# Ledger of designs, part 1: designed miniproteins, single chains, continued (4)

All scores and structures are predictions.

Each design is a single chain, and the fold is of that chain. pLDDT is the mean over its residues in the fold that is shown.

## One batch from the design tools (miniprotein)

Design m12001
Fold by ESMFold2-Fast:
Structure m12001 (fold): chain A 89 residues (1-89)
Amino acid sequence: PLTPASAILAQIDPARALLQQFLATGDPAYGQAAVARAQALIASSQALLDTIARAQPPDTAHLRAVVAAAQQVIAEAQALIAQIAALLA
């Protein structure tokens, strides 16, 4: 079974939950935890994109959706890190 694009998109949810805890409590530990999760997610998503690029699988609608989802998750994780960095400065 292949991981659906929706499951890839949902991988940002734990980092967003930690961001909400940071915003609600003001506790920098939640902000730091959110950044750590977002950084790990960027690394795993980039590794997935690298694996796809090396394997050169057939161009299918499913593959395009998976690539788009991974790219979206990287962008959202980068935005989350930038938001927390600005709030901690």
Scores: mean pLDDT 83

Design m12002
Fold by ESMFold2-Fast:
Structure m12002 (fold): chain A 63 residues (1-63)
Amino acid sequence: LRLSVVAPGELRVEADPAEALEGTRAEFTADGSGVLELRTAAGRGVRVTVAADGEVTITSWPA
């Protein structure tokens, strides 16, 4: 799984085709702040939090 932040509210996500996505969650407000969460069928996931000022925090967890 590869994640790139282009701008507040604009995210580019690339997933390994061998790893199915089980769940996705995207909640963004009009100012571009929000949360993107991706989970694979293997239980691996990543959460991206974007603040209103454009600061990005990325948290990942194992299977």
Scores: mean pLDDT 64

Design m12003
Fold by ESMFold2-Fast:
Structure m12003 (fold): chain A 60 residues (1-60)
Amino acid sequence: SKGEQARRLAKDGGSSDEIAQEVMAPAEAGNGLAALRASVKAAEETRDEGKYAQAHGLGL
């Protein structure tokens, strides 16, 4: 899943905006990008504390 890739990148250290754009295809990812951003944002919070270890299916 693209969301899984985004989570990985977020943990590695990156901004949710940049990660979402790099992982997501540009033109047709309008709706998918929104879900992916939510997933990336959650993963970013996890990288800082790891509280969201239960983040299995956040977004896509």
Scores: mean pLDDT 53

Design m12004
Fold by ESMFold2-Fast:
Structure m12004 (fold): chain A 95 residues (1-95)
Amino acid sequence: SMLAELAAAQRELARRVRDALRLALAGDPRTRARVEAIVDELLQRRLEVRPDASQAEVDAARARKPGIVDDFLSAAPEQLRADLAAVEAALAEAE
């Protein structure tokens, strides 16, 4: 059903965010690549709801990626733990 597909997509994104937060807290070198993939997915989804987007708007959205990735990678461990707890709670409720 449409609701099951939407719920599955939301859960999959939440699991990817959870996994990236776990890697960040562990100091895992895969963290950057995982965060970049999540940001690419979020930017792509934003652009898909804007089929009228110009090339300039697409380029501006892509130009934001390094800043978003760097903000995540510079987050304090206490903030990452709080975000992880929130994502894990949301995933538990979605079961």
Scores: mean pLDDT 78

Design m12005
Fold by ESMFold2-Fast:
Structure m12005 (fold): chain A 67 residues (1-67)
Amino acid sequence: MEKVDEILDKIAEDLGMSKEEIVDYLTGKKKFSEEKLRKLSEALERYAQEAGIPLDEVIEYAKKKYK
C-alpha cells in the first residue's frame, strides 16, 4: 500500500499538481478540464502499471486514506 502513495506522488510531480488535488479529483470533490482529466487518467494507468498495481487499487487507496 505504500507503493500506492508513491504512485500518487509521482503523478502529482508529473502533472504539476499537489497530491491533495489528485485526491480531490478521484473523490469527485473537484472538477477538472477535459484535457487535465485525460492527462491524469494516462498518468494513473502508466504509473500503476510500472508499479505492478491495478488501477482500481490505486483509486480505492486514495479514497480510503483521504476520505
Scores: mean pLDDT 74

Design m12006
Fold by ESMFold2-Fast:
Structure m12006 (fold): chain A 61 residues (1-61)
Amino acid sequence: TDAERGGAQAVAMAEAGDFAAAATAAWHSSKSAREQGDEEGARRGEEGMRLAQAGRVPPPV
């Protein structure tokens, strides 16, 4: 799904050291998940965004 793709991209960007891009990708992933009714995906995206903003890599999925 778009949310899964965004989540994977957020992890990849954070691993590359681009935490600003990672946070943006995680935010888009969360928004897409909410639009699709995926509450767990939205929560994971929000957590990923917070971790990226803190300079940390989100969990693998």
Scores: mean pLDDT 75

Design m12007
Fold by ESMFold2-Fast:
Structure m12007 (fold): chain A 70 residues (1-70)
Amino acid sequence: SMMERTKKAREVMKIAVKEGLNGISANLLYELLLKGVPLEEAIKIAKEIQENSPSAKEKSKKAQEVLEKL
């Protein structure tokens, strides 16, 4: 439902802020959780992409590759 999606997005936003995830990496965390990836694993993937990808283009490419492999 729309209400459940809104609640989930709010919860993910709080986690992203706490974990220091921004922009593309925060969006990746949300997408991974929607696809059923466990929270700790999703956070690790999002952090690794954020830390190891200096440009928005590289972050987008790596995020897309991870999502396509699911």
Scores: mean pLDDT 80

Design m12008
Fold by ESMFold2-Fast:
Structure m12008 (fold): chain A 104 residues (1-104)
Amino acid sequence: APVATVTAPASVAAGGTLTAEVTVSGVPAGTIGYASAVIIADDGTVGGGGAAVPTPDGGTATVDVGGVPAAGRAEVVGVAAALGADRKTGVAVGRGEAAPVEVV
């Protein structure tokens, strides 16, 4: 499965936009990699809005994550997807280790 490694700021404003860097690896040959990210609060509330960015194997994409939840502890999770050459057929989805973020 593809793996997403995420780098995020240590803090972000509630209701703001978080800019994350997502590095994608393990994209199968003949597929098209995509990078995205989500923010997850300690209570399980998910913020999102990071558009999927085409990202080759070993590439890094800048992903803007909107919908940052209310102030408190959160984690940013990188998401990597692989689509077939038709860009419609899902082949694989993976994630990486979460990065901690303080929402202020």
Scores: mean pLDDT 76

Design m12009
Fold by ESMFold2-Fast:
Structure m12009 (fold): chain A 68 residues (1-68)
Amino acid sequence: SVVDLIKEAMRAYDDGDWEKATELFEKAIEELRRQGRLDEADTLAQYSIALAEEKGDKESVERFKKLQ
């Protein structure tokens, strides 16, 4: 489920596994879009962008922006 993907992404983030966290956030955003839950997808993408900006990961910022 999307909730499980987000929970796993947050756990990966807390564990310092940013690569896994970005992959799981991307999958969650894509799944929300596939389900037509566009407002929730945009909200999660904005949150993911904020985390990527905090990490200084410009590539992930641009990748998440494309998912909006």
Scores: mean pLDDT 87

Design m12010
Fold by ESMFold2-Fast:
Structure m12010 (fold): chain A 114 residues (1-114)
Amino acid sequence: VSEEQLEKFRELAEMLGLSEELVRVVEEALRNEDAEFFRRYFRERMLEALRNKDMRRLYELATALVVVKYVLDGEDPSVAEINAEADRLVERLLSAEDPEAAIDELLEPIVEKI
């Protein structure tokens, strides 16, 4: 992961109102190219948000994943595009018969690029 990609992630995260804690965790995982830590963190936090019915946290985590995906792909998304994709991801997780499998399927293509 390049320093330019990390800077773009931080900028988009601030525009989208992601928590400072989440931003730091993601930046550290990407800078260290620690794909396993990234996967474990998001998997555990998303399952926790689903269990607790914390929709705000679930949307925040989904938004962070969408931003990371776009940054790793070298794309320049609008805030509206990020929000629309995050909404779709949350709806997919809430509708999933197996939320754990759905989260794993979501994370795999992102983790492969770290």
Scores: mean pLDDT 84

Design m12011
Fold by ESMFold2-Fast:
Structure m12011 (fold): chain A 63 residues (1-63)
Amino acid sequence: SQSLYDLLLKAIEELKKGDTSALDEFRARVTAMVKASDPTKTVSREDVERALKALEEWLKAQA
């Protein structure tokens, strides 16, 4: 399986070309990992989605 770090680097490279597909894949994978780690933990999906959206906006600014 591809590491999240490798996927993040790919997303940054593709964003520089105007392609968001790798960023979408990165978001989906992070969300799935949080959900799989502890279903009883009080980390809300809303908090994860908020953090992922902030990361997405930051990556767009860096591209």
Scores: mean pLDDT 63

Design m12012
Fold by ESMFold2-Fast:
Structure m12012 (fold): chain A 87 residues (1-87)
Amino acid sequence: MNIPVMKSDEEVRLYMDILRKELLTSKEIDAEKLLERFTEWAKQLSKEQLEIALELLEEGIREAERRGDKRVVEILKKMAKILRELI
């Protein structure tokens, strides 16, 4: 494939870091729109990149649980489910 529609591993990590920070700092989250955009992004990833994103989501879930942010935990778990279904 000559058209790069997938992210590098570093870009995957950067995207996941930005997403995690937005979820932790935002008081209002449109979870439906966020999950739709996340699903479209995830479909562009290789299996190896999906595994990296899943590992980072699992870390984010642990961090959100330590903080007691049940809302963020629920959203991150839904994102992890999307990644598992694509692997």
Scores: mean pLDDT 75

Design m12013
Fold by ESMFold2-Fast:
Structure m12013 (fold): chain A 80 residues (1-80)
Amino acid sequence: GKAEILEKIEEVIETAKSVKEAVQGVLDILTNEAGFSVPTAIGVVLRALGDAIDKELAGREVSEQELKDLILAEAKELLS
């Protein structure tokens, strides 16, 4: 169910060694396990990037960990 998919995404965000690894893992889960289209799954990452850009333009530095957390937040919104 959605809760199981979210748990897998949370594990990927926690264990990924880089933003690239986190993105690849989240896209794989959303497309191959949750059944979302590739454009829909990419939209999660693009929205998270937009959130990060807004923070940087507001004078706040976004870490790799904060970017991973933004990806998780957008994935949670898609799954709700």
Scores: mean pLDDT 86

Design m12014
Fold by ESMFold2-Fast:
Structure m12014 (fold): chain A 74 residues (1-74)
Amino acid sequence: MPSLEEIEAKLEEIKEKIEKAKTIEEVNRLMQEAEDFVRKVLSQLDDAQRARVLALAGEIGKAAKEKIEELKKE
């Protein structure tokens, strides 16, 4: 099982990849990767750890939405 630090590092890496993505398809793929990863680890975490992971997932969702809107305007 990954540690909380490893989970946070993985989600931050996905967020950085989303910010650098050049296509809506790439953003959607990275979002799916983040959602699948969170789904797998969430059931193994305590309530405080879940809150932290869900907050990071929310930040990734916001970054993806902003990136998709940016790419649509090109």
Scores: mean pLDDT 82

Design m12015
Fold by ESMFold2-Fast:
Structure m12015 (fold): chain A 90 residues (1-90)
Amino acid sequence: SPLDKAAELSKRAEKISKDKKSKDEFRGIRLGVEQAQATTDPSTRALLLDSSVRAGRALSKKLLESGTEESKEASKEAEESVRYLEKAQE
């Protein structure tokens, strides 16, 4: 599913990232996606998906500026994760 892909990409980005803050942020996105998959409340699901999209976009922008190969790779995974989250919101 799109949410499974988003969670997988966030986990990969967490592994690629070198700094603790980025790792924690990717872990947060992954946990939010997993909670969205587990919830039966449509309002909670919508809020979790919106929060994950916003967090992913913000993190991708931040990583784009750092200029390392690892940060660029992690940024790409974050952007792809956001695309799958947006597909899940359709």
Scores: mean pLDDT 82

Design m12016
Fold by ESMFold2-Fast:
Structure m12016 (fold): chain A 88 residues (1-88)
Amino acid sequence: MKVLQEAREELLKRGDEEGARLIDNALTNVQMAHFFASMGDLENADIFFDNAKRSIQTARDNGHITQKQADQMLQSINQVQDDMKRVL
């Protein structure tokens, strides 16, 4: 999740608190998804991964991040989601 953390730092450095909040929401939802996946609850894990992706899309749509940044973040979330499904 380094790409999300780096984007959050960039947003905070330029004073974009709303953009940083949306990225924090995505990170929190990824953590919740990991929690549910660790319990074998893939249905709830998928819901939280979807919530994380929606936060990234909202940040992009509202101009807080670029399309390229959003694509990289969504790819990172999808990779984590796929990795969690493989170990369960």
Scores: mean pLDDT 85

Design m12017
Fold by ESMFold2-Fast:
Structure m12017 (fold): chain A 57 residues (1-57)
Amino acid sequence: VSDLVSQLSDYINRTIQTGPSSYDNAMQTAQQLSDSGYTGMGQASQQSVNQIVQQLS
């Protein structure tokens, strides 16, 4: 769980450095991961992912 959130945060930070298209792609990936996380993550972890997605939107 912590590894997943940490990996997502790192990925977003790296893709932001690449440009706007990568930024949108990172946002989409974060959203997809958030949706998929319901079966693999607790609600607290789900909220963390959702906060990252909302920061991008």
Scores: mean pLDDT 61

Design m12018
Fold by ESMFold2-Fast:
Structure m12018 (fold): chain A 107 residues (1-107)
Amino acid sequence: APRPVLVVSSHPKLAAFGDMVRPGPALRALLESSGFTGETATLAEVYALLVQEAARRGLFDYTEAPGRVRVAGTPLGELLGVDSFDVADVLGLAELILRNATVVPRP
């Protein structure tokens, strides 16, 4: 990831979170455990579902690095291929999601 960024809805680099994606089979199965029922979602919606799943599993580090998610040894870590990620690094997490999803062009 280039640098930690705060999640701000008006941030220009977050415009890509409006892009539609089709989750791959492994990502879709993980998202379905969090209530995902569609075939496609925005990148922002997939991001929110992954953050919700991490919170549900108690993976957030609230002591040493607030906002860091510890995923080593979890299905989420296996899917993303990382030991941890920063929830504020929205671009880094977007790249990890896109490795497991297909971008759907806007009409």
Scores: mean pLDDT 68

Design m12019
Fold by ESMFold2-Fast:
Structure m12019 (fold): chain A 88 residues (1-88)
Amino acid sequence: LREERKRLFDDIAELLRSLGASDEQIERLRELFEQLLEAEEAGDVETAQKLREQILKLLEEMTGKKFPSFEEAVAYLLSQIVRKEEEE
């Protein structure tokens, strides 16, 4: 599970770099994502929700796209990764 989540983050980070995201933005996203995982493990629903909102805003800044929710933003990024893997 941890290895799977780290791999997913690395794939998302590569995609975001290809879209013009800076290393500083990627590191900020990593920190927020790590905090989100800690909040979810602790069952802190309110902190997790706040972190999802912060991650969503950062993803919108990094991609230049607007998403209706955190889940939709993540799903979009994952779909782009899957499509890229199919082209290999």
Scores: mean pLDDT 76

Design m12020
Fold by ESMFold2-Fast:
Structure m12020 (fold): chain A 94 residues (1-94)
Amino acid sequence: DPEALAVGRARRDAVENLTPEALAAYGERLRAHVDLVVKRYGLEEALRILEDEIRMLEGLLKQTTDPAARAALEEVIARLRELRAELEERLRNK
């Protein structure tokens, strides 16, 4: 899947560099990918993928000491947690 590969590349760039720009780009590409997963495979699969990505980022945050990188990670994690809550609400109302 070209979209899944694009997410993987954006994730690699974000993890290797921990810049606000790379993390923001990764978050946006992951959001677009999650929307496609909802359309193709449903809410449960999208939530599974999103939860795995959030857990990976939370693990990185625990290992990160640079204040700017920590702030950028916290911002992306917060945005993804909001998306998770939105999808969980949609699943409850299904």
Scores: mean pLDDT 85

Design m12021
Fold by ESMFold2-Fast:
Structure m12021 (fold): chain A 107 residues (1-107)
Amino acid sequence: MTMEELIKRAKEGDEEAELLVNEKISEFLRKTLNYSDDSLIELLDEEIKLVEESEDFAWILGVLLEDRFGKEINTKEEVINELNKLRQMRLKALEQKRKQLEELLNR
């Protein structure tokens, strides 16, 4: 079942679909905004694809990113750009952590 189908069913009053949409959004936010695991890079690529496939998902995430970071986000493209910035910041943080561990091992 696609995200668009789940959102459509949730809007029609399907409580099970509404729970699944909320679970997916919560998992996405946990992975992209609050999580620092190495796997986040691959997850961000999958989440960008979901945003590209669903205008409703892009809109919801845009509102949440705007509230959290104080940035004006009005389009799907802007949501994708912010997710790519998070991806780049996470890659940089992981590289810095790797370098710190390497320096500690070489002392």
Scores: mean pLDDT 64

Design m12022
Fold by ESMFold2-Fast:
Structure m12022 (fold): chain A 100 residues (1-100)
Amino acid sequence: SKKKEISELYKKASELFREGADYLDRGDTDAAAKKVRDAYEETAKVYELEGDEKKKKELLEKAPVIAENIANLPDEDRPIWSGLLLMSSEVYKLAAKKYE
């Protein structure tokens, strides 16, 4: 069903945000950037399934921008951004359960 597909996409995005946070904690900003970009692209697929072309385009346009910002994070900013990615992971995990 469409709801099951949306649930699975949110679960994938949640895991990608968590992996991104783990990479930031390890100092691997390039790997973290890739995981966050992948999470945005998985989320864009949700909006494609829902017929929300505006939100899909917004996420696809923002994906490379947020990835570049994460790849270039100063060492002192990594803990705060890791925390934000963990919060995103938890929100997406909750969203996945709502569509299950």
Scores: mean pLDDT 90

Design m12023
Fold by ESMFold2-Fast:
Structure m12023 (fold): chain A 98 residues (1-98)
Amino acid sequence: MSKEELEREVNEGMGLMLFSVAKLTIKKTGKATQEDVDLVVRGVELLVEAGAVELAVELAREFGELAGLSEEAIERIVEAVRRGDVAEVRRILEEAVE
């Protein structure tokens, strides 16, 4: 395995873990927080860097649904993820989550 392949696998695994933690906090508290937004944004960044864009889209949509975001907000997040625009993903989530 090349260093680049190993780094990709590590980034994908870390991204998946961060989304899992954010989803677990919503399940425990019944509400998404700004801490969950930080975890999700970092997760998107890592998954996009790993080339796992479709996985990042799927997980971002799942998080948005669990967080009670509008369909319009979820669609905007999905579009930003597909562009690799992590800053816009953060902006939308910070606006939609308290």
Scores: mean pLDDT 84

Design m12024
Fold by ESMFold2-Fast:
Structure m12024 (fold): chain A 57 residues (1-57)
Amino acid sequence: RTVTVLKSVEVSGPTKEEALAKAQALADELRKANPGARTEVVQVDDTTVVVTAYRIE
């Protein structure tokens, strides 16, 4: 197996900028909580972003 998803979280904010800022902050926290993990930030809507933490093994 090459990819393991550790956590996936949807974040939202009143503006595109705020939603992205929250997502980036969460990505940093997920990396701190899961050493060696990678993070992906995907904008779903103007105010909604999904952050996923995963490992490649």
Scores: mean pLDDT 79

Design m12025
Fold by ESMFold2-Fast:
Structure m12025 (fold): chain A 94 residues (1-94)
Amino acid sequence: MENVEKLRELLRKAYERAEEIFEEVKEMLEKGASIEEIVEFLEKRLGLSPKQRENFRKLLEAIREAKSEGEREVWEGVLEFYLMMVEYLRLLKE
């Protein structure tokens, strides 16, 4: 049987770290950082695979290309969720 408390703790840690990274990414976007600069920042913090790096580029491009505040908010939510998933998978490998 799985240790549910350990899985819960890893999920909580993934969420907290994703929220920190998301706030840093959001600040970089607001300051006009390039998509490449943000992707390099994420690789340094999370140790991204090539596919994860490509997925982050696409999400950042979608945020930049958003035609309304509502569309931007949706893509920002997808980015935060994907950050949490990537960090959770990283923690599960340890």
Scores: mean pLDDT 83

Design m12026
Fold by ESMFold2-Fast:
Structure m12026 (fold): chain A 120 residues (1-120)
Amino acid sequence: SLAAQNAAEAAAARNEALNNLQIMLGELDGLAKLAREVGDEEGAKEFEEQRDRLLEARDDAEALRQATEEMKRVGSEIVERVEKIDPEAGKKMRELLDLAVESGEAAARNLARAQALEEA
């Protein structure tokens, strides 16, 4: 039935959203570690706070999208500060931030897809 097909696709989309969320959280842990290693303890704490906000947003596609956009904004400011102190660490953080943002956007899209299929 269409309902059974929609349920299966929704479950697959939720699993993909969870996978991308876990990748993003792992990249944020890496960002916090790198910030702390160069002495930016405030930046490390901000990445930890963004991680908590993303976890709180995990069940709402729009909230997760907005939290990912805020993470990108805040993360970019931290990366720019670190690049002035340690350009090599800053470059690595920029790569991790780009991956975190990509994964967050994918998590939000897959969660939105799952929610739409569940409402159909």
Scores: mean pLDDT 90

Design m12027
Fold by ESMFold2-Fast:
Structure m12027 (fold): chain A 65 residues (1-65)
Amino acid sequence: SEAARRAELERMAELFREVGAESVEFAGDTLTVRYPESLKREATLVYSGAAIRAIAEGARLRALP
């Protein structure tokens, strides 16, 4: 379901913001996460559709006991 996938991606985006991401954007099949320069260097992580699903599933599994 597209709505459930989007909700999981939004939860994932919120988790990235919680750990200090400066910006998190979801566009189409891509999730882009940027960290502030106060870290070693601005880090940009870009996830494609298949990778997004795998990462979201991994995050969900990590949240489970």
Scores: mean pLDDT 60

Design m12028
Fold by ESMFold2-Fast:
Structure m12028 (fold): chain A 71 residues (1-71)
Amino acid sequence: MKVSEEELEREIRLALAIMYATVLGLASTPEEEEKAIEEARAFARRLGLDEEGIEEAVEAARRGAERAAER
């Protein structure tokens, strides 16, 4: 099977969004939240994801966490 670069990028973005949403839901302090976001961004950059893709994943995760908090 052929995995395209675009397909790989989509999977990485989804994994980051899930990771961010989980971390934001578990973070107890703003400092823990910020550290986790910085580490995830650094990890995504090392995987070759562009800044736009990283920000898109962060925004998706933040919106997901906000909706969960509104229950």
Scores: mean pLDDT 65

Design m12029
Fold by ESMFold2-Fast:
Structure m12029 (fold): chain A 107 residues (1-107)
Amino acid sequence: MEKEKEQAEKLIEFLESLADYAESLGRPEVAEVLRKAIEKLRQMLENGEISKEKLDELFDETIAELEKIDPVLARYARKLYELIKKGKISPEELNKIQREYFEELAK
């Protein structure tokens, strides 16, 4: 429970940063999908309904929506979620990875 809550909070922080960056690059459709996932995560946290199963389900739904818009981002997001679940990634590393992803797309 406490570990899942920490993972959810880190995921929210990452998704908010990624959504803001996507919007700044003129990708509001990506930002919208990410903000919808953030809203659902916040509701789950407020209701005390956070579990590994529910987090994985929400993430899979979010990835499916992202794959329709940007399959490269969907692949990246899945890799980042696995790192967050393992506690192997810092906010600085998350910011670096998302920046590198969007810089590569801008080429």
Scores: mean pLDDT 73

Design m12030
Fold by ESMFold2-Fast:
Structure m12030 (fold): chain A 92 residues (1-92)
Amino acid sequence: SPAELGKVLKEAIEKLDISEETKQELINLVDQFEKAASKVDEETRLQLLKKLLEYIRNVIGKENFDKLVEDLMKRLTPEQRALLEKALEELG
């Protein structure tokens, strides 16, 4: 579910070596994603996830983003992992 994916995302963000201000900003965006994603179809969820991941990557940089993705891949269900992989593929 979007709530389960969002929980794992927030936990992974908390483990990053970034400022507390940046962590709080990103956690707030994940909370917004959870609320929006719960109300839309699967295709729109993919587009919302893609936009969220692109924004996160731009804010924290590639090194921290790669660490975030690695942690997510270890914690996500197969269904959630497939959605993440598709979003990352479309992101480039």
Scores: mean pLDDT 86

Design m12031
Fold by ESMFold2-Fast:
Parts: structure tokens; C-alpha cells; sequence
Structure m12031 (fold): chain A 104 residues (1-104)
């Protein structure tokens, strides 16, 4: 269902979000070392996937918007919100991401 352009935008956004999240975790001593290691693995995977789509032209401003939404989603998950509240926030963030992708 996602076009190559939408996939390129989403993976680039995921890479940017992973990078920001890793930088946050490395600078916060309260984040467990095990979590930092998992974030490094995710960052490396996202980076490799983004490289596959590097030649696809995307709207970088929309990529930044999606990246910010993905970063917020990941950050709130790590901070341990209540399961009901977390599900509501996840649904809203996913809805916004889909709205941006539909404009591409």
C-alpha cells in the first residue's frame, strides 16, 4: 500500500528519530546501558535501510515532521506511560504520520 516515495520518507524519518533517541539516551545517565545498546542496534539498522532509499526524492520538511512524531512516540514509551494513555497517544501519533504520508 505504501509507495516507494512514502517508504523512503518513513525510513528516513525513522533513521532521524533513532539518531535523536540515541543521542538523548547517551546523555541521560538514568537510561540503562542495555537500552542504549538496543538503541544503537536500531540506529544502525535504520541507517542501512535509509541508505537503500537515498536516491528517492522526498519532501525533507515532511520527513522532519514524521521524525519528530516518531521520536515523541519512542520517548513516551521509554518514560513508561500508563498502557491506556500510551495506546491513545500512539493512535494519535500514528494518525498524524499517516496524514503526512498521504500528502506525499
Amino acid sequence: ELSEKQKAALIRAAYKAAKRLLEYAENDPSVPEEVVKKLKEWYEEAKKEAEKYKDIEVDEEKVEEIAELLYELALKTLEGPDAEEGRKLQAELVKRINEILEEM
Scores: mean pLDDT 76

Design m12032
Fold by ESMFold2-Fast:
Structure m12032 (fold): chain A 61 residues (1-61)
Amino acid sequence: MPTREEAEAALRVGQGLAGEEDAPASEAGPRAIRLGAQVLARDSGAPLEEALAAVTAAARA
């Protein structure tokens, strides 16, 4: 399972990517979580479902 620190870092990357794409504020949060989860899954080798859960938890904390 990805660590909380890795999930928080991935969320920050996802937020940057969502901002670069000029997404509406209402879509920026969910988009950042999805993009962060994809980054975390690739970097850690975790399943996307597990990465998505970890990044969602980080966003909620």
Scores: mean pLDDT 73

Design m12033
Fold by ESMFold2-Fast:
Formats: sequence, C-alpha cells, structure tokens
Structure m12033 (fold): chain A 60 residues (1-60)
Amino acid sequence: AVSQEERVQFSQEILKKMNYDLSQPIDQDTQELIRELLEKKFNTKISNSTLQNDLQEVQQ
C-alpha cells in the first residue's frame, strides 16, 4: 500500500515544479491534476477524501 507520506512528498514535488503558492488554497484544476498524477505514479485509485487529506498535509 502507498503511504500518505509518499503521496504528500510526490504532491509537493508537483506543486514545486508548477511554482504554486502553497499559502493559497489549491484550486480544483490543480487538485485534479495532482490526483491524476498520483494515480498514474502509484498505480492506484485515489478517492476525493484521500486527496483532500493529502493536500491538507501539503499545506501545513
């Protein structure tokens, strides 16, 4: 199983490459992009609740 730590780290790398301001809420289009990239990277389905929890950790 993929850990939350691995998903959070990968999500942070994506946002950094996009030069995203993490002090701002992550917009819906960016959330969907992260979800798609996470699903592709880890070969798993990511629920909306899992994505929201991962993004909350990223913005801490």
Scores: mean pLDDT 82

Design m12034
Fold by ESMFold2-Fast:
Structure m12034 (fold): chain A 82 residues (1-82)
Amino acid sequence: TDEELNAKIEEAAKELGLTLTPEQVKQVGQAWRAANSEVAALKLSGASQEEINAVYEKAYNEVADILGVDLDTAKALMNAIR
């Protein structure tokens, strides 16, 4: 559920020393769901690992911009909620 994902994002952010606003939590959750939906569709169509990786890299950049953090921090956050 959205509430479970938001709680997971807040906990993962806390482990990384980040304090997120409720709006940032929502935006990160939206980026996460969008990336997973696109990856699921790609997997069903037999897409390459390179195509799947490109979707995740785009999502990492979007999260980095939302939070004002570097790419490595955004990747760590998204991997923690995976």
Scores: mean pLDDT 85

